# Designed miniproteins, single chains, continued (2), part 89

Each design is a single chain, and the fold is of that chain. pLDDT is the mean over its residues in the fold that is shown.

## One batch from the design tools (miniprotein)

Design m7077
Fold by ESMFold2-Fast:
Structure m7077 (fold): chain A 95 residues (1-95)
Amino acid sequence: EKEKLALRAVAATLREAERMLEEAIKDPSKAEEAAQALEGGAEVNEYLAPYAPLAKEAARALKEAAEAAFKSKEEVRRMRERVRALARKAEAAAA
């Protein structure tokens, strides 16, 4: 139960990150807002790491995505795809 709740939280933070990265791709002026949201998501996932191993991987991916938010659109797209894949994995594990 606690592991499934943690995995659902991991999935939710990753889906929010995917949305923020998509907005940053469409509007580069949102890069700072996206980076702050991604850093927040990483912190939440670090807190969840003792409950779900996938949370540690999610935290790392979100930190890398926050750094990439100020780089090229191609880097942001690559991070969005990585975050999306992790979200699917977390959703499958929570089912």
Scores: mean pLDDT 85

Design m7078
Fold by ESMFold2-Fast:
Structure m7078 (fold): chain A 68 residues (1-68)
Amino acid sequence: SSSLQARIAELQRRAAELQARGDALLAQIGAETDPARREALMRELARVSAELTAVVDERDRLEAQLAA
């Protein structure tokens, strides 16, 4: 199923992009001295982390389907 493999590849790419965004946000949080801006960055990090979890879960589900 080339379509399923293509979707898995897309999710892998999206997971890598979200991981990179998370790493960038962690660096920004570490450098941020303003509490309000730090709080906003932490909320964005939580959103990115939740999205990464959902993408990884979907990838794992499709990989299991491909293996069956």
Scores: mean pLDDT 90

Design m7079
Fold by ESMFold2-Fast:
Structure m7079 (fold): chain A 72 residues (1-72)
Amino acid sequence: MRVALYAADEEGNPVAFPDVALAERVVEEHGGTVLASSANVLVVEIPEERVEALARALSEALGVRIVASKLA
């Protein structure tokens, strides 16, 4: 499924991804494909069952909260 991924700090404020290249690598390592990337959002294609694990892995790798939104 297609998912938009956003970063937030410990207080829940929206932030830019600290390391977009690392974020893209974590997506690929978890079986996702990066369709579009910017400093503020990643759009990825990933199996629905892997979204939660990907969000957790990104949060751990980047030291930020990750919010995932399903794209229609």
Scores: mean pLDDT 81

Design m7080
Fold by ESMFold2-Fast:
Structure m7080 (fold): chain A 97 residues (1-97)
Amino acid sequence: MKEEIKEAFKKVLEALKEMGILTDEQYERLLKLIDESDIKEIAKIFDAVLRGMGDVDEIEAYVKNTEYTDEEIQKTIEILKGLVESLERDRELQAKR
């Protein structure tokens, strides 16, 4: 579902904030941008974040000016899902130890 992809991305952003890669302001602005975005836009936003972009205005410009094929969108979403599954697995292992 669209909401499952949004929640997955929010978990990644939380991890990046905890690691000091994103500021509190960048994190809050990205959460708002994700809530307003469709699945294709979310995939582009995620790719922009992976490229080191943290500023919402820079990310919005990237999303607007970058064209993705359906194949590229799908691949990016699969990477996001795999990353969240890995993060959840690590949290479960730490909680049980």
Scores: mean pLDDT 77

Design m7081
Fold by ESMFold2-Fast:
Structure m7081 (fold): chain A 100 residues (1-100)
Amino acid sequence: MIEELKKEMYKVLDKETAEKILELVEKKDLEGLNELLKKLIEENKDDDEKLDAVMVAMMAAALYISLTGSEEEKKEFLKYVQELLEELSKLRPDVEPLRP
């Protein structure tokens, strides 16, 4: 699973960014992961390709946490996914955030 996640990340992100996301996911540092993803969205708000890469990274992290995380970790990360989708929807009018 980690090797598959790593391969998918390297297809869409640069090596340094992919390695940082994987490190945070492995450590289950959900706050650090959320901060990094929000920073990537803000820094790349005018770059659709890089924003798509951030979405792929978020989905890969969600899959990893879904398979290895506790119920509390899954709940916490779902909250961050909703926040990240809200930020993305501000940059793309055709993307709607998840509603509770």
Scores: mean pLDDT 72

Design m7082
Fold by ESMFold2-Fast:
Structure m7082 (fold): chain A 98 residues (1-98)
Amino acid sequence: MTAADFRASEPGLEEFMEKLGVSEEERARLEALRATLIANADDPELQLEVMYEAARLLGPYAVKAGVYPTLEEYEERLEREYRRAREELERRRREAAE
């Protein structure tokens, strides 16, 4: 998942949250995370952290929608993808600095 994919799905994300009955409090949190992504488009590290937080918040709803059989399986995949993305960013930063 990329920051561009998350931003591009802004209208779809709102519709998705409404269909799954996401609470107003959780919707407000997701909107704040989205605003942070838009404000910090040139910060790939911050974008990754914000996307990871948003994905974690959406985990229970992905299970409810039948996209994943369990929250544990969703979180294990998310953690794997997050670690991989962090390692890639760190590698690129080291190559750029050296």
Scores: mean pLDDT 71

Design m7083
Fold by ESMFold2-Fast:
Structure m7083 (fold): chain A 63 residues (1-63)
Amino acid sequence: MKEEISAVGIGDTEKEALENARKNAEKIAEEKGGKVKEILKEEVFKIEGTDKYKAVVTVLVEK
């Protein structure tokens, strides 16, 4: 079965936030008994009022 999931990552840079989001997506996929097959969407933005970035990664998981 294929399933779409979203994961969030936070970091001090856009790259760090994206890498953390990707790692969290892989973790969630493994917890569901599957693995990440494709990255469908990546978004990164600055958290207002802070010097941090937030990323949201949407992935396709295959079981």
Scores: mean pLDDT 82

Design m7084
Fold by ESMFold2-Fast:
Parts: sequence; C-alpha cells; structure tokens
Structure m7084 (fold): chain A 82 residues (1-82)
Amino acid sequence: MKLPEETLELVLELIARGALEVAKRIAKSLVENPKVSKEELKKKLDEIIKDLEHLRSLTKNPEVREELDKAIEELKKIKEEI
C-alpha cells in the first residue's frame, strides 16, 4: 500500500520543516562545541544532503521544495565551515 498523494506531501512538508530546524541547530552546536570530529561530521552531512535532494525530487509542493532547498544550503554551508 502506497500513501495517498496528499498524505505523502504532508509527510514531505514535515520532513522539510524539521530538516531546516535541525540544520540551524547543528550550525549553533558547532559554534559552541568546536571539538567534534570534522571528518565524520562531513561524511554524515554529505549523506543527509543526498537524502534531502532525493526528497526534493519527490515533492510536487513548491513550498516544500523551498524549505528543502533552504535546509540543503544550510547544511552545505555548515560543511564548508568545518
């Protein structure tokens, strides 16, 4: 059974909003705790960015796409700063 299209878009919206919020919190945490393993963190950020780019390709909602784009750009910025 596949989710109805409306339900899928709501799930994608929730993920997009959550991803942006978490990305902002990661940025703040890195400023406060600079002793995190940069190599492992870069690897995990790459994996998350790829997953978010895949979700971006699945959504038909332009607002969800914009939120995912913001999350992806914030994570890319974090990756460049570490």
Scores: mean pLDDT 73

Design m7085
Fold by ESMFold2-Fast:
Structure m7085 (fold): chain A 85 residues (1-85)
Amino acid sequence: ATEKENQASKLDSYVDSLMMEVELLAGSLPPAERTEAAARLAKIEKQRAEARTLMANGDYSAALEKLEETKKALVALKTELQARA
């Protein structure tokens, strides 16, 4: 549906912005913590890529669910990194 397509696109854009924020936070950490953060970001990036594949296939309902999972993982990571920084 067009509404779900719009919701998925907006959420993907928000996830993109949030990924950038987390990458900047991770860059200021000590090397060991930076490595852990990078590994978690790589996992989240893979989930986002899966969501984008779903969007390309027109499966916006599944894409929205995957993007919400991705967003929650990024918010959790951002919160943890802010507490360490």
Scores: mean pLDDT 85

Design m7086
Fold by ESMFold2-Fast:
Structure m7086 (fold): chain A 90 residues (1-90)
Amino acid sequence: SHKEEIGQEMLARAVEVGRWLAEALAASSGEARRRLEEVAARLDATLQAIGDRLADPSLTPEEAEELLEEFRRAVEEARREVERIKREAA
C-alpha cells in the first residue's frame, strides 16, 4: 500500500539519522552533548507526531506525500543543527 511504502521509507531514514545522532553523541561531551540530546529529543517528538498522522485511516495519498516531505525537512533541520553544534564545539 502507499502508506506502507511511505512508512518503510520513513523508517529507513529514521534509522540512518539515529545512527548519525548516536555517533555525534558518542563523540561529544559537556555542553555540546547536552545540546545534541535536546536536538535528538525534539526530532524524536516530531517524528512521533508525523507517525501518528500517517496512521490516520482518512489520510489521502497526497497528504501522505506531504507528511514524507515534512519528515525529510525535520531530518534535514536536525542534521543542520547537529553540524552547527559540532562546529561551535570545535
Scores: mean pLDDT 81

Design m7087
Fold by ESMFold2-Fast:
Structure m7087 (fold): chain A 79 residues (1-79)
Amino acid sequence: MSPEEIIEQAIKRAKELLDWIEKNRSSLSKEQAKQMLQSLLDGIDELEEHFRKQGLLTKEQEEKLNEIKERAKELLASV
């Protein structure tokens, strides 16, 4: 699998996880929601740093990751 495919798949999975957390907020405890959102944010930051250092992160990919981080931070603040 190419590095580009890994990044795109990671972005897709991050968005799917965020959408799942948002949809299931009423079924999750505040602690569970916070832990999942924090883990997602930490994972995105690690992914961005790793691929940015390698020059493999495009501006479009960075913008998509930033949108996911912004949504996750908003959800975290509202929990």
Scores: mean pLDDT 82

Design m7088
Fold by ESMFold2-Fast:
Structure m7088 (fold): chain A 57 residues (1-57)
Amino acid sequence: MMSMDQIETAIALIVRRRGKATREELAKIMKVSVGTVSRAVRRLIKEGVLSREQIAK
């Protein structure tokens, strides 16, 4: 299983490349649950790495 740090790094890179991504798309790319992606995204937003606007519904 990937560490949370690896998941956060991968999500940040994917969102940066695409400009915007859904939690479902990130879950499929990363092969993890939507819940895991939601936790990683929440942490990245709290850290100022991502904005809420970059995560589409």
Scores: mean pLDDT 78

Design m7089
Fold by ESMFold2-Fast:
Structure m7089 (fold): chain A 88 residues (1-88)
Amino acid sequence: MLLPREELLEQLEELGLLSPELEELIDKIVNGDEEEQQEALLEIFYIYAESKYGKEYAEAALAYLRDPENAENRAAFAAAVEKIKAAR
C-alpha cells in the first residue's frame, strides 16, 4: 500500500529527513509506475545511507537491495556492515 504524499512528507519531516530532493522522489513514488516507485525508494535509501554511513556502505546496501539473492552482493553488504560496526 502506498501512503498519501502528504502523509509521507509529514513522516519524513518528523524524522528530520525531509528535503526538496526527497519531496521530488516522493512524487515519483506516489505518481510513478512500479519500476519508477522502486527506483525512487532505492534513491531515497541511498541518500539516507550515504549521509549516515558513507558512500561505500550506501553502494553495497543498494546492490544488495536490488538483488538480495546474489551471493556477491550479500558478501559485499555484510563486509560494509562489519566496517560500520568496527567504526562504532
Scores: mean pLDDT 69

Design m7090
Fold by ESMFold2-Fast:
Structure m7090 (fold): chain A 81 residues (1-81)
Amino acid sequence: SSIAKKYEEIAELYEKLPPEHQKELEELVREVEEPILEKVKSIKDDKERLELQEQILEILLEIVKNQDIEAGREKLLKLIE
């Protein structure tokens, strides 16, 4: 699936990050995890829910590629408004 493939790409890139950047990403995930889960659970349509999950993964993939945690945080928070 598209979701599984993006998750695998994120995991591979994450393992290649310096430890300090891994920690920053882990802190970001902890900060946004609950609001994201609540937003995903609020969506009743399966297609719309999957599209949101794919958008979240695209933002995470962008973060691990360019290491811009703050830009990624802003994009994630905007997406779940």
Scores: mean pLDDT 81

Design m7091
Fold by ESMFold2-Fast:
Structure m7091 (fold): chain A 98 residues (1-98)
Amino acid sequence: RSGDKYVLFNENLKKVIKALKEKGETELADKIQKAYNTYEELFFLGASNEEKLKALEDLIKSLKEAKDTVDLSDETKKSIDTVIELAQEEKDFLKKLL
């Protein structure tokens, strides 16, 4: 429950979104942003852990798609990996509560 992980997640996600938009990959950037917004909304609404898990899986899938399909810098790929690792950690935590 450290705010530091939330800050690290959001800073790296913003870097990824910016890099994708700079590459002209606006649709993919919007898809990733929407996946994250869906997760935040589910959290705010007190949705089920199963719904939150699905939203995190959709986010991870979109980030992996970006890493595999877009010619991104090594720095941006590391930012993607950081977001995936933090999303996976949150997914594993939520799964343990089921």
Scores: mean pLDDT 83

Design m7092
Fold by ESMFold2-Fast:
Structure m7092 (fold): chain A 97 residues (1-97)
Amino acid sequence: MEDEIFDYALEALDEAIELAKKNPKYSHLVPLLQEARELVEKAKKNPTPETIRLIARLGAVLDMLIEAIKKDNDELVERYSAQLRDIIAELKKLLEK
């Protein structure tokens, strides 16, 4: 189950990165998504209950972000990218201890 949560998040990140690269309007999200991917890989090597919960939240937010990008909905992309930034900040704090 834990491996499935991390693998799901990594697959969602790879899809989001590919979509962001294909649309110049959202290319500014690529560095943020790549940072999230590196943090997920790091968390997978030493999973904790706190990181597992954050990775599950990340997967859900990524699904919403991917759908928003596919629909070209700027308001939803901004909303979910803000949530993504918050999750990245929380992951960084947990992984830098």
Scores: mean pLDDT 85

Design m7093
Fold by ESMFold2-Fast:
Structure m7093 (fold): chain A 71 residues (1-71)
Amino acid sequence: SSELDFWQRVLDFVSKVALERKLSEEQVLALSERLKRDIETRIKDPELRKQAIQMVEDKTKELLKKLREEE
């Protein structure tokens, strides 16, 4: 899906920036919540919406783990 491809690119970019700037857990969670809200308003298909939200949650989990490992 072109929509899922778009959100994957957004998540990859956001993750790169977060790691480079060493964002706090609070900042990462705030960005995650904002992205999920944007997805909920933009994706009309319920299945694609669920998949996109899951991608955000999975990427957020990975990012938080990486940030903790770089302590």
Scores: mean pLDDT 83

Design m7094
Fold by ESMFold2-Fast:
Structure m7094 (fold): chain A 86 residues (1-86)
Amino acid sequence: MEELEREMERLAEEYETAPPEKQKEIELEAARLFAEMVLERARAGEIDPKKAAELFRKAAEKYKEEGKEELAKVFEETAEELEKLA
């Protein structure tokens, strides 16, 4: 967990200095790492997978409104996996 959090911080720093095309790649990678972190916490019993799935579905809807379809897909697929854990 702590290692994933550290990688998220590194990606955030890289994002600030990256060109736009690279920023999109970093944003997608960060979303995937965040999703994996949440899945690991749910599997460990540290968070409620049903509530996590609900939050991820809401985030996916928000990203769809912003036109970020790849991000929305990551959150939707993660919500489906979280629902299987519940």
Scores: mean pLDDT 78

Design m7095
Fold by ESMFold2-Fast:
Structure m7095 (fold): chain A 78 residues (1-78)
Amino acid sequence: MKYREKLFELYEKVKDTEIPKEVLESPAVQAVRKQLEENGDASESTLATIVSLLEKDINNPYALAMAKVIVEHEESKK
């Protein structure tokens, strides 16, 4: 499945939402950053989890923060 494409579509709805610094620095978000740094991409299971969380609650700040990190990483490759 194309979880990355779905993640980008869901993130577009909430991309202008301010995320608390404590959420951005949380272990869950830092684990996603580490995946991107070490593997160059997030795993399919990570993408599926974030998509599932955003589909249940579009305002989930942890899911939004993880999606933001992934989207910004992809944009930095341009």
Scores: mean pLDDT 80

Design m7096
Fold by ESMFold2-Fast:
Parts: structure tokens; C-alpha cells; sequence
Structure m7096 (fold): chain A 62 residues (1-62)
């Protein structure tokens, strides 16, 4: 990934994590993050914690 794509992925991941921590779903951020990282949207939304979401995104960026 380019640096710009990595920054966008981190920004989108933060949005999804904040929503998850608040008991809600940011579907737009999850969809865009899925398109950028290749992680299925369903997998991102199935994450049980912000920490689990972060691990999924980090693995996809490596």
C-alpha cells in the first residue's frame, strides 16, 4: 500500500473502532476500509473489540 492508502486505512479503522466502542456500526467506513484493505466487510463488522479490529487491519496492511 502507498503511504496515502495506509493513512486512509488508519483513519477509516479509527472511525469503525469508535463506532464499535459506542455500540453502533459505521457501515460507510467499514465498506471503504474493506475495499482498501481487502478484508471482508463482514469480518470487520464481526470484530468484538477495537483491539481485534486493529489487528485485522494491521495484518492486511503488512
Amino acid sequence: MSEEQREEANRLGTRVAIALGQGRVDREAARRLSELTGVPEAALLAARSPEELGRLVHAAMA
Scores: mean pLDDT 78

Design m7097
Fold by ESMFold2-Fast:
Structure m7097 (fold): chain A 68 residues (1-68)
Amino acid sequence: MKVVKVKLEDDDDLRRIGDVLREGGVRASAVVDHETKIATITPAPGVDPEEIERLLREAGLEAEVVPK
């Protein structure tokens, strides 16, 4: 399974991730590791992780598709 990892630079970045995914109409869950400041975004069934990466990168977030 593939996930999208996003490096968080401030506390508002998690809200921005949620807004980008909602506006893009893609379903996903997000979990934040506060020690590494990385959010792991798991696509819902049928959602392409590469589409999530593209939407987040277009919003200026450092996003990358990685294996789980």
Scores: mean pLDDT 80

Design m7098
Fold by ESMFold2-Fast:
Structure m7098 (fold): chain A 104 residues (1-104)
Amino acid sequence: MKDQTVQNLLEQRRKLLSEGKVLVRENGVLVEKSESDPVQKILSLVDFAIELLTRYEAPEDLVLDFLVSELADHESSIDAAITKLKEQNDLLGVKILEKVKARL
């Protein structure tokens, strides 16, 4: 059941991304927005990756493979996203993006 839940969440996120949309937390609620900033897309996907790893106990390799496939076109923006995560003291998010960057 957990594995199927993770796969369903990944498929739903891939569908939104294919439509040029991102999920952003506003006033505690996830809101669907048009993709206008590659850094915002990266930060949104890092937040999703942390949820998959911590709440759903998803395998790290599965999550990293998803991020690498979705962020390949945004490699130049990854360093800017890492800087923002460091400013927010999001050490787990920084580690995730450093691992993604190493696989690109």
Scores: mean pLDDT 79

Design m7099
Fold by ESMFold2-Fast:
Structure m7099 (fold): chain A 100 residues (1-100)
Amino acid sequence: SAREIAEELLKRLRELIAKLAELDPEFAAELQRLLDEAEERLEKAKTLEEMLKVMEEFGLKVLDLYVENYDKLSPEAKKIMEEMLELINEAIEKIQELLE
């Protein structure tokens, strides 16, 4: 289900943010704030389309934060961010498939 896909994504992202916090706690805190917002919005989402919109908007916000901080991040932090963005995109694609 879309909810199960989203919940598994959020769990994996929390683990990646915990690793990122060891490298850059301030940047990790900003990502955690976006994750918390997305989780609250997902709990209120009633349809597949609403869940997809929440995930797409979350992904864009994470990408914007990454781009804004790119030159300040270590190579190790960048690898974690690339994995995070890949996981978000994979989850969005899986939810989109459920609408077809």
Scores: mean pLDDT 88

Design m7100
Fold by ESMFold2-Fast:
Structure m7100 (fold): chain A 71 residues (1-71)
Amino acid sequence: MEELEKRIEELADRAAELAGSPDFDVAVQATLVLIEIAVLKNALRQGRITPEEAEKWIERIEKRLDEVEAA
């Protein structure tokens, strides 16, 4: 659980930095990722998803952020 929480915080920090980008398209995509991270945090906290499901979701978010950074 602690490692998942740390990964989620690290992703939130990355997305927040990109949301401040002077590139409007990058900022918009990063802001959408921040919203998705908030949904993931709430779902995990409420027990609506398992830690295993959360890990798979984190991997998808990581890929999306990598794509946003590469753009």
Scores: mean pLDDT 82

Design m7101
Fold by ESMFold2-Fast:
Structure m7101 (fold): chain A 80 residues (1-80)
Amino acid sequence: MKEIEENLKEGMEKMEKIIKEEVPGAEVETELISPYKVKITVKTKDIEIEGELEIKSESKEEQIEAFEAAGYGLADALKS
């Protein structure tokens, strides 16, 4: 459990960094709902997005890649 939680924490931190770098001033909140599910809330002055990310891979590498992809996707949506 702790190992999975640590991997998810690392992924969440990378995702938050990507969003904040791509969308300056964005507020990002992440919440671990279960060992494989994370709730994400991103707020700007103009919009608020809420979503859930379910991690289906047990591979640390794939988990982190999924979070990075989600970060870029959310940043792109906020720029549109």
Scores: mean pLDDT 75

Design m7102
Fold by ESMFold2-Fast:
Structure m7102 (fold): chain A 71 residues (1-71)
Amino acid sequence: SLPKLTPEQLERLVKEIEALADQAIAAGDRDRLHSLLRTAKRILEYAKQNPDVPEELIKRLEELVKRLEAA
């Protein structure tokens, strides 16, 4: 399991992964895309189980997962 993150730490992590995803998609880096998809899915499942996580952040993670799966 991922370590327990504050909502602020989780938002920063999501922002960093979004940036890495954009770079990986632009580069066509399949290994990085696969790694980022696994990480994003794990974070999304963690976020869904935490009632303190804003719905906006969950939606960002869901969109990130969809983008990575489509790449």
Scores: mean pLDDT 82

Design m7103
Fold by ESMFold2-Fast:
Structure m7103 (fold): chain A 91 residues (1-91)
Amino acid sequence: SMKKEKILEVVKKALDEIRKIVEPYLTPEQRAFFDEKIDEILKKVEEGKPVEEIFRDMANLILELEPYLTDEQFNEVVAVLQRAASEIAAI
């Protein structure tokens, strides 16, 4: 489905942008955990899980990253998620 492919592209781009923001502040073990969660979220998109479930998982991942980020960095991560939600709503 073209719609599913577009959703996958938006989610993958958002998670890549979030990864680049947080990567310098994570231990190797925390990075491995983050990468595993990214793979789980992308698999759910490919399986056609509801968008609401995908964004819930992304929001939960971001909340787990909050202790490692400044307020400015956390707001940047939240802005990426909000942009992705708007882009998917337009599909």
Scores: mean pLDDT 83

Design m7104
Fold by ESMFold2-Fast:
Structure m7104 (fold): chain A 83 residues (1-83)
Amino acid sequence: SMEEQIEKRLKEIEEELKKLGIELDEKQRELIREALRLELEQPDDREAQIRVAELIAEIRNALSEKLEVEPVTEESLQRLLAA
């Protein structure tokens, strides 16, 4: 199903981000699911392609904001590197 494809791709993205010590929150997961859904439902729609690009930028900005608001401290980095 489409939801199964979305969840599979989301898990692959989460796994890659975990290798970098980044944990996704529910808002970030939802943005990724939305981007994946648009890509699957409207692959040939230029407007959908633009929305996907906007969602990717929003996800990147949300991750950047979280790093600034909840900075990865030296202690947090040490903890992530030790795991």
Scores: mean pLDDT 65

Design m7105
Fold by ESMFold2-Fast:
Structure m7105 (fold): chain A 69 residues (1-69)
Amino acid sequence: GDERGARVMAVLNALRAAGFSLEEAAAGIAAALGAPESVVETLMRAYGLSEERLRAATAAAREELAKLA
């Protein structure tokens, strides 16, 4: 609902401020929220993301989501 949307936007803004691209932040947030591996792989290929950047964005998204719990 609205609470989830607000949390996702807060995490997106934090990752963007940390220097992640919109695409890196979106893929990292999807992975952190438990999206299927097939969805995350599709985003990686579509956006041309490296495994290192995806790992960093996912870790950062997990930390920011934990702060909002």
Scores: mean pLDDT 80

Design m7106
Fold by ESMFold2-Fast:
Structure m7106 (fold): chain A 74 residues (1-74)
Amino acid sequence: MIKNLLENVLKILKENPDDEFDRGVAIVALAVISVTSRKENPELAKLVDEALTALSNGDVETAIKYLEKAIEKA
């Protein structure tokens, strides 16, 4: 249920964008989603990788944008 996992990550980032712990949880969850979806849904995996890159740079707004696009592909 990749869509439900992506929706939960999106909720975490929207509720507490400045929380370091919640961002850490989101990063780990997105890394798992990226690895597990690469073969079955490479477009979704690419969008998740873009969200991961944005989060690692502290750009939560850009990460949310890519996650919303990833949910459309799930």
Scores: mean pLDDT 81

Design m7107
Fold by ESMFold2-Fast:
Structure m7107 (fold): chain A 75 residues (1-75)
Amino acid sequence: LSPEEREALLLEAMRRGSEMIAALRAALTGDQLEQAVAELGRLTREALNAISRGDLEAAARAMEEAERLAQQALA
């Protein structure tokens, strides 16, 4: 993975994470929001760390789990 490709993937993961957090903040309140944002933050950080290591499979799994969590929280 080139440095340019790694940077692009990191920026995309950060953007997607921020968008999901914004959606949760718009739809949820209280403890439910705090728990969802904390878990989403953990998964996004896991994805960023995996990308930094070149582990694209782990990064993809973390982001898929984050998207699934966001969809379920917003259902």
Scores: mean pLDDT 86

Design m7108
Fold by ESMFold2-Fast:
Structure m7108 (fold): chain A 77 residues (1-77)
Amino acid sequence: SVFDKIKELVDQGKIDEARKLYEEHIENLKKKVDEILKNSNLTPEQKERLLADFEEQIEQTRKYFENLIKKHKEKLK
């Protein structure tokens, strides 16, 4: 899982590598949002549901990464 790889990199102190992987994952989720918006085969109701699901995934991913970095910084004190 991408989350397992990010956690492993943070635990190893490879913060820049972890951030790059995190940013790539967020960008991929945003690309999926753009694909949904451009898909003429989806109804407005289907788009709203799928967009809400991906927006939640993006938010949860951001919170997960921020919490990992915060915990890592606390361990270095």
Scores: mean pLDDT 83

Design m7109
Fold by ESMFold2-Fast:
Structure m7109 (fold): chain A 87 residues (1-87)
Amino acid sequence: SFEAKVAELLAVIREIHAAAREFLATGSDADLARVRALLARYLALLNSLSPAEQEAFEAYVLADPEVVALLRETQAVMLAAAEKLNA
């Protein structure tokens, strides 16, 4: 169902946030591999959404300040992880 897809997307975003923070702390190849695997899963889930489901998910995100904060925090941590990888 759409509700199950939304719950799974949010769960994966939280896992990406946690894994990226672990990679920032450790710099380990194992933690980097975990981030990459979670990103692949996130993209596969997004690609499984119909255009109508994508619009509904976007509306859901924008309506919830906690979800917006989660996405912004995850983006910031991912940017920091990318900078660490390129150092």
Scores: mean pLDDT 85

Design m7110
Fold by ESMFold2-Fast:
Structure m7110 (fold): chain A 94 residues (1-94)
Amino acid sequence: SAAVLAALDALLALARELRAASTDPAVQERLDEAIRLLEQAKAAVEAGDFATALALVTEASRLLVEAARQISPEAEARVRGLVNAVGWALVQAL
């Protein structure tokens, strides 16, 4: 689970970076919800519940991609890259 936690921490760091850079209330709301879901996913991973973590990351990823699209194409690409890394690490842990 060290690889999963590292990938989740990287995605959380990016989500917080995008939140700090955004002034759009709708984008901020999506990022705040995504951060909450990713923090819950991290707790699920630490508890060994990789199935719950995958479900939480899937919903967080939807919100992150939607928010990032409204920021820039570069933000969307960065989010998609880290989302894929987290997803692969979680699938390998299942």
Scores: mean pLDDT 89

Design m7111
Fold by ESMFold2-Fast:
Structure m7111 (fold): chain A 84 residues (1-84)
Amino acid sequence: AAFKNASQAFLQTVLEQNIKILNDPNADQNTKFNAAEGLKEIASSPNLSKDLKTQAEAALKKVLEDPNAHPLTKAEAQKALDVI
């Protein structure tokens, strides 16, 4: 996994950037899909802290609840939740 042995500071930075993209109304669909995939990679980290896990889960659930989110982005969000 890309984030195996990643520091908490690095994981937090990547998490915050991907959450910002997912919540950005001006981000295109491909950018949001890549952000959801990035959260899946973070969620696969064996050293993900409880606080970062909670933030990731909240962001991914919001994507699933968004009626305007693309089905492919929702599929990546569900995959990310399944590995958390």
Scores: mean pLDDT 79

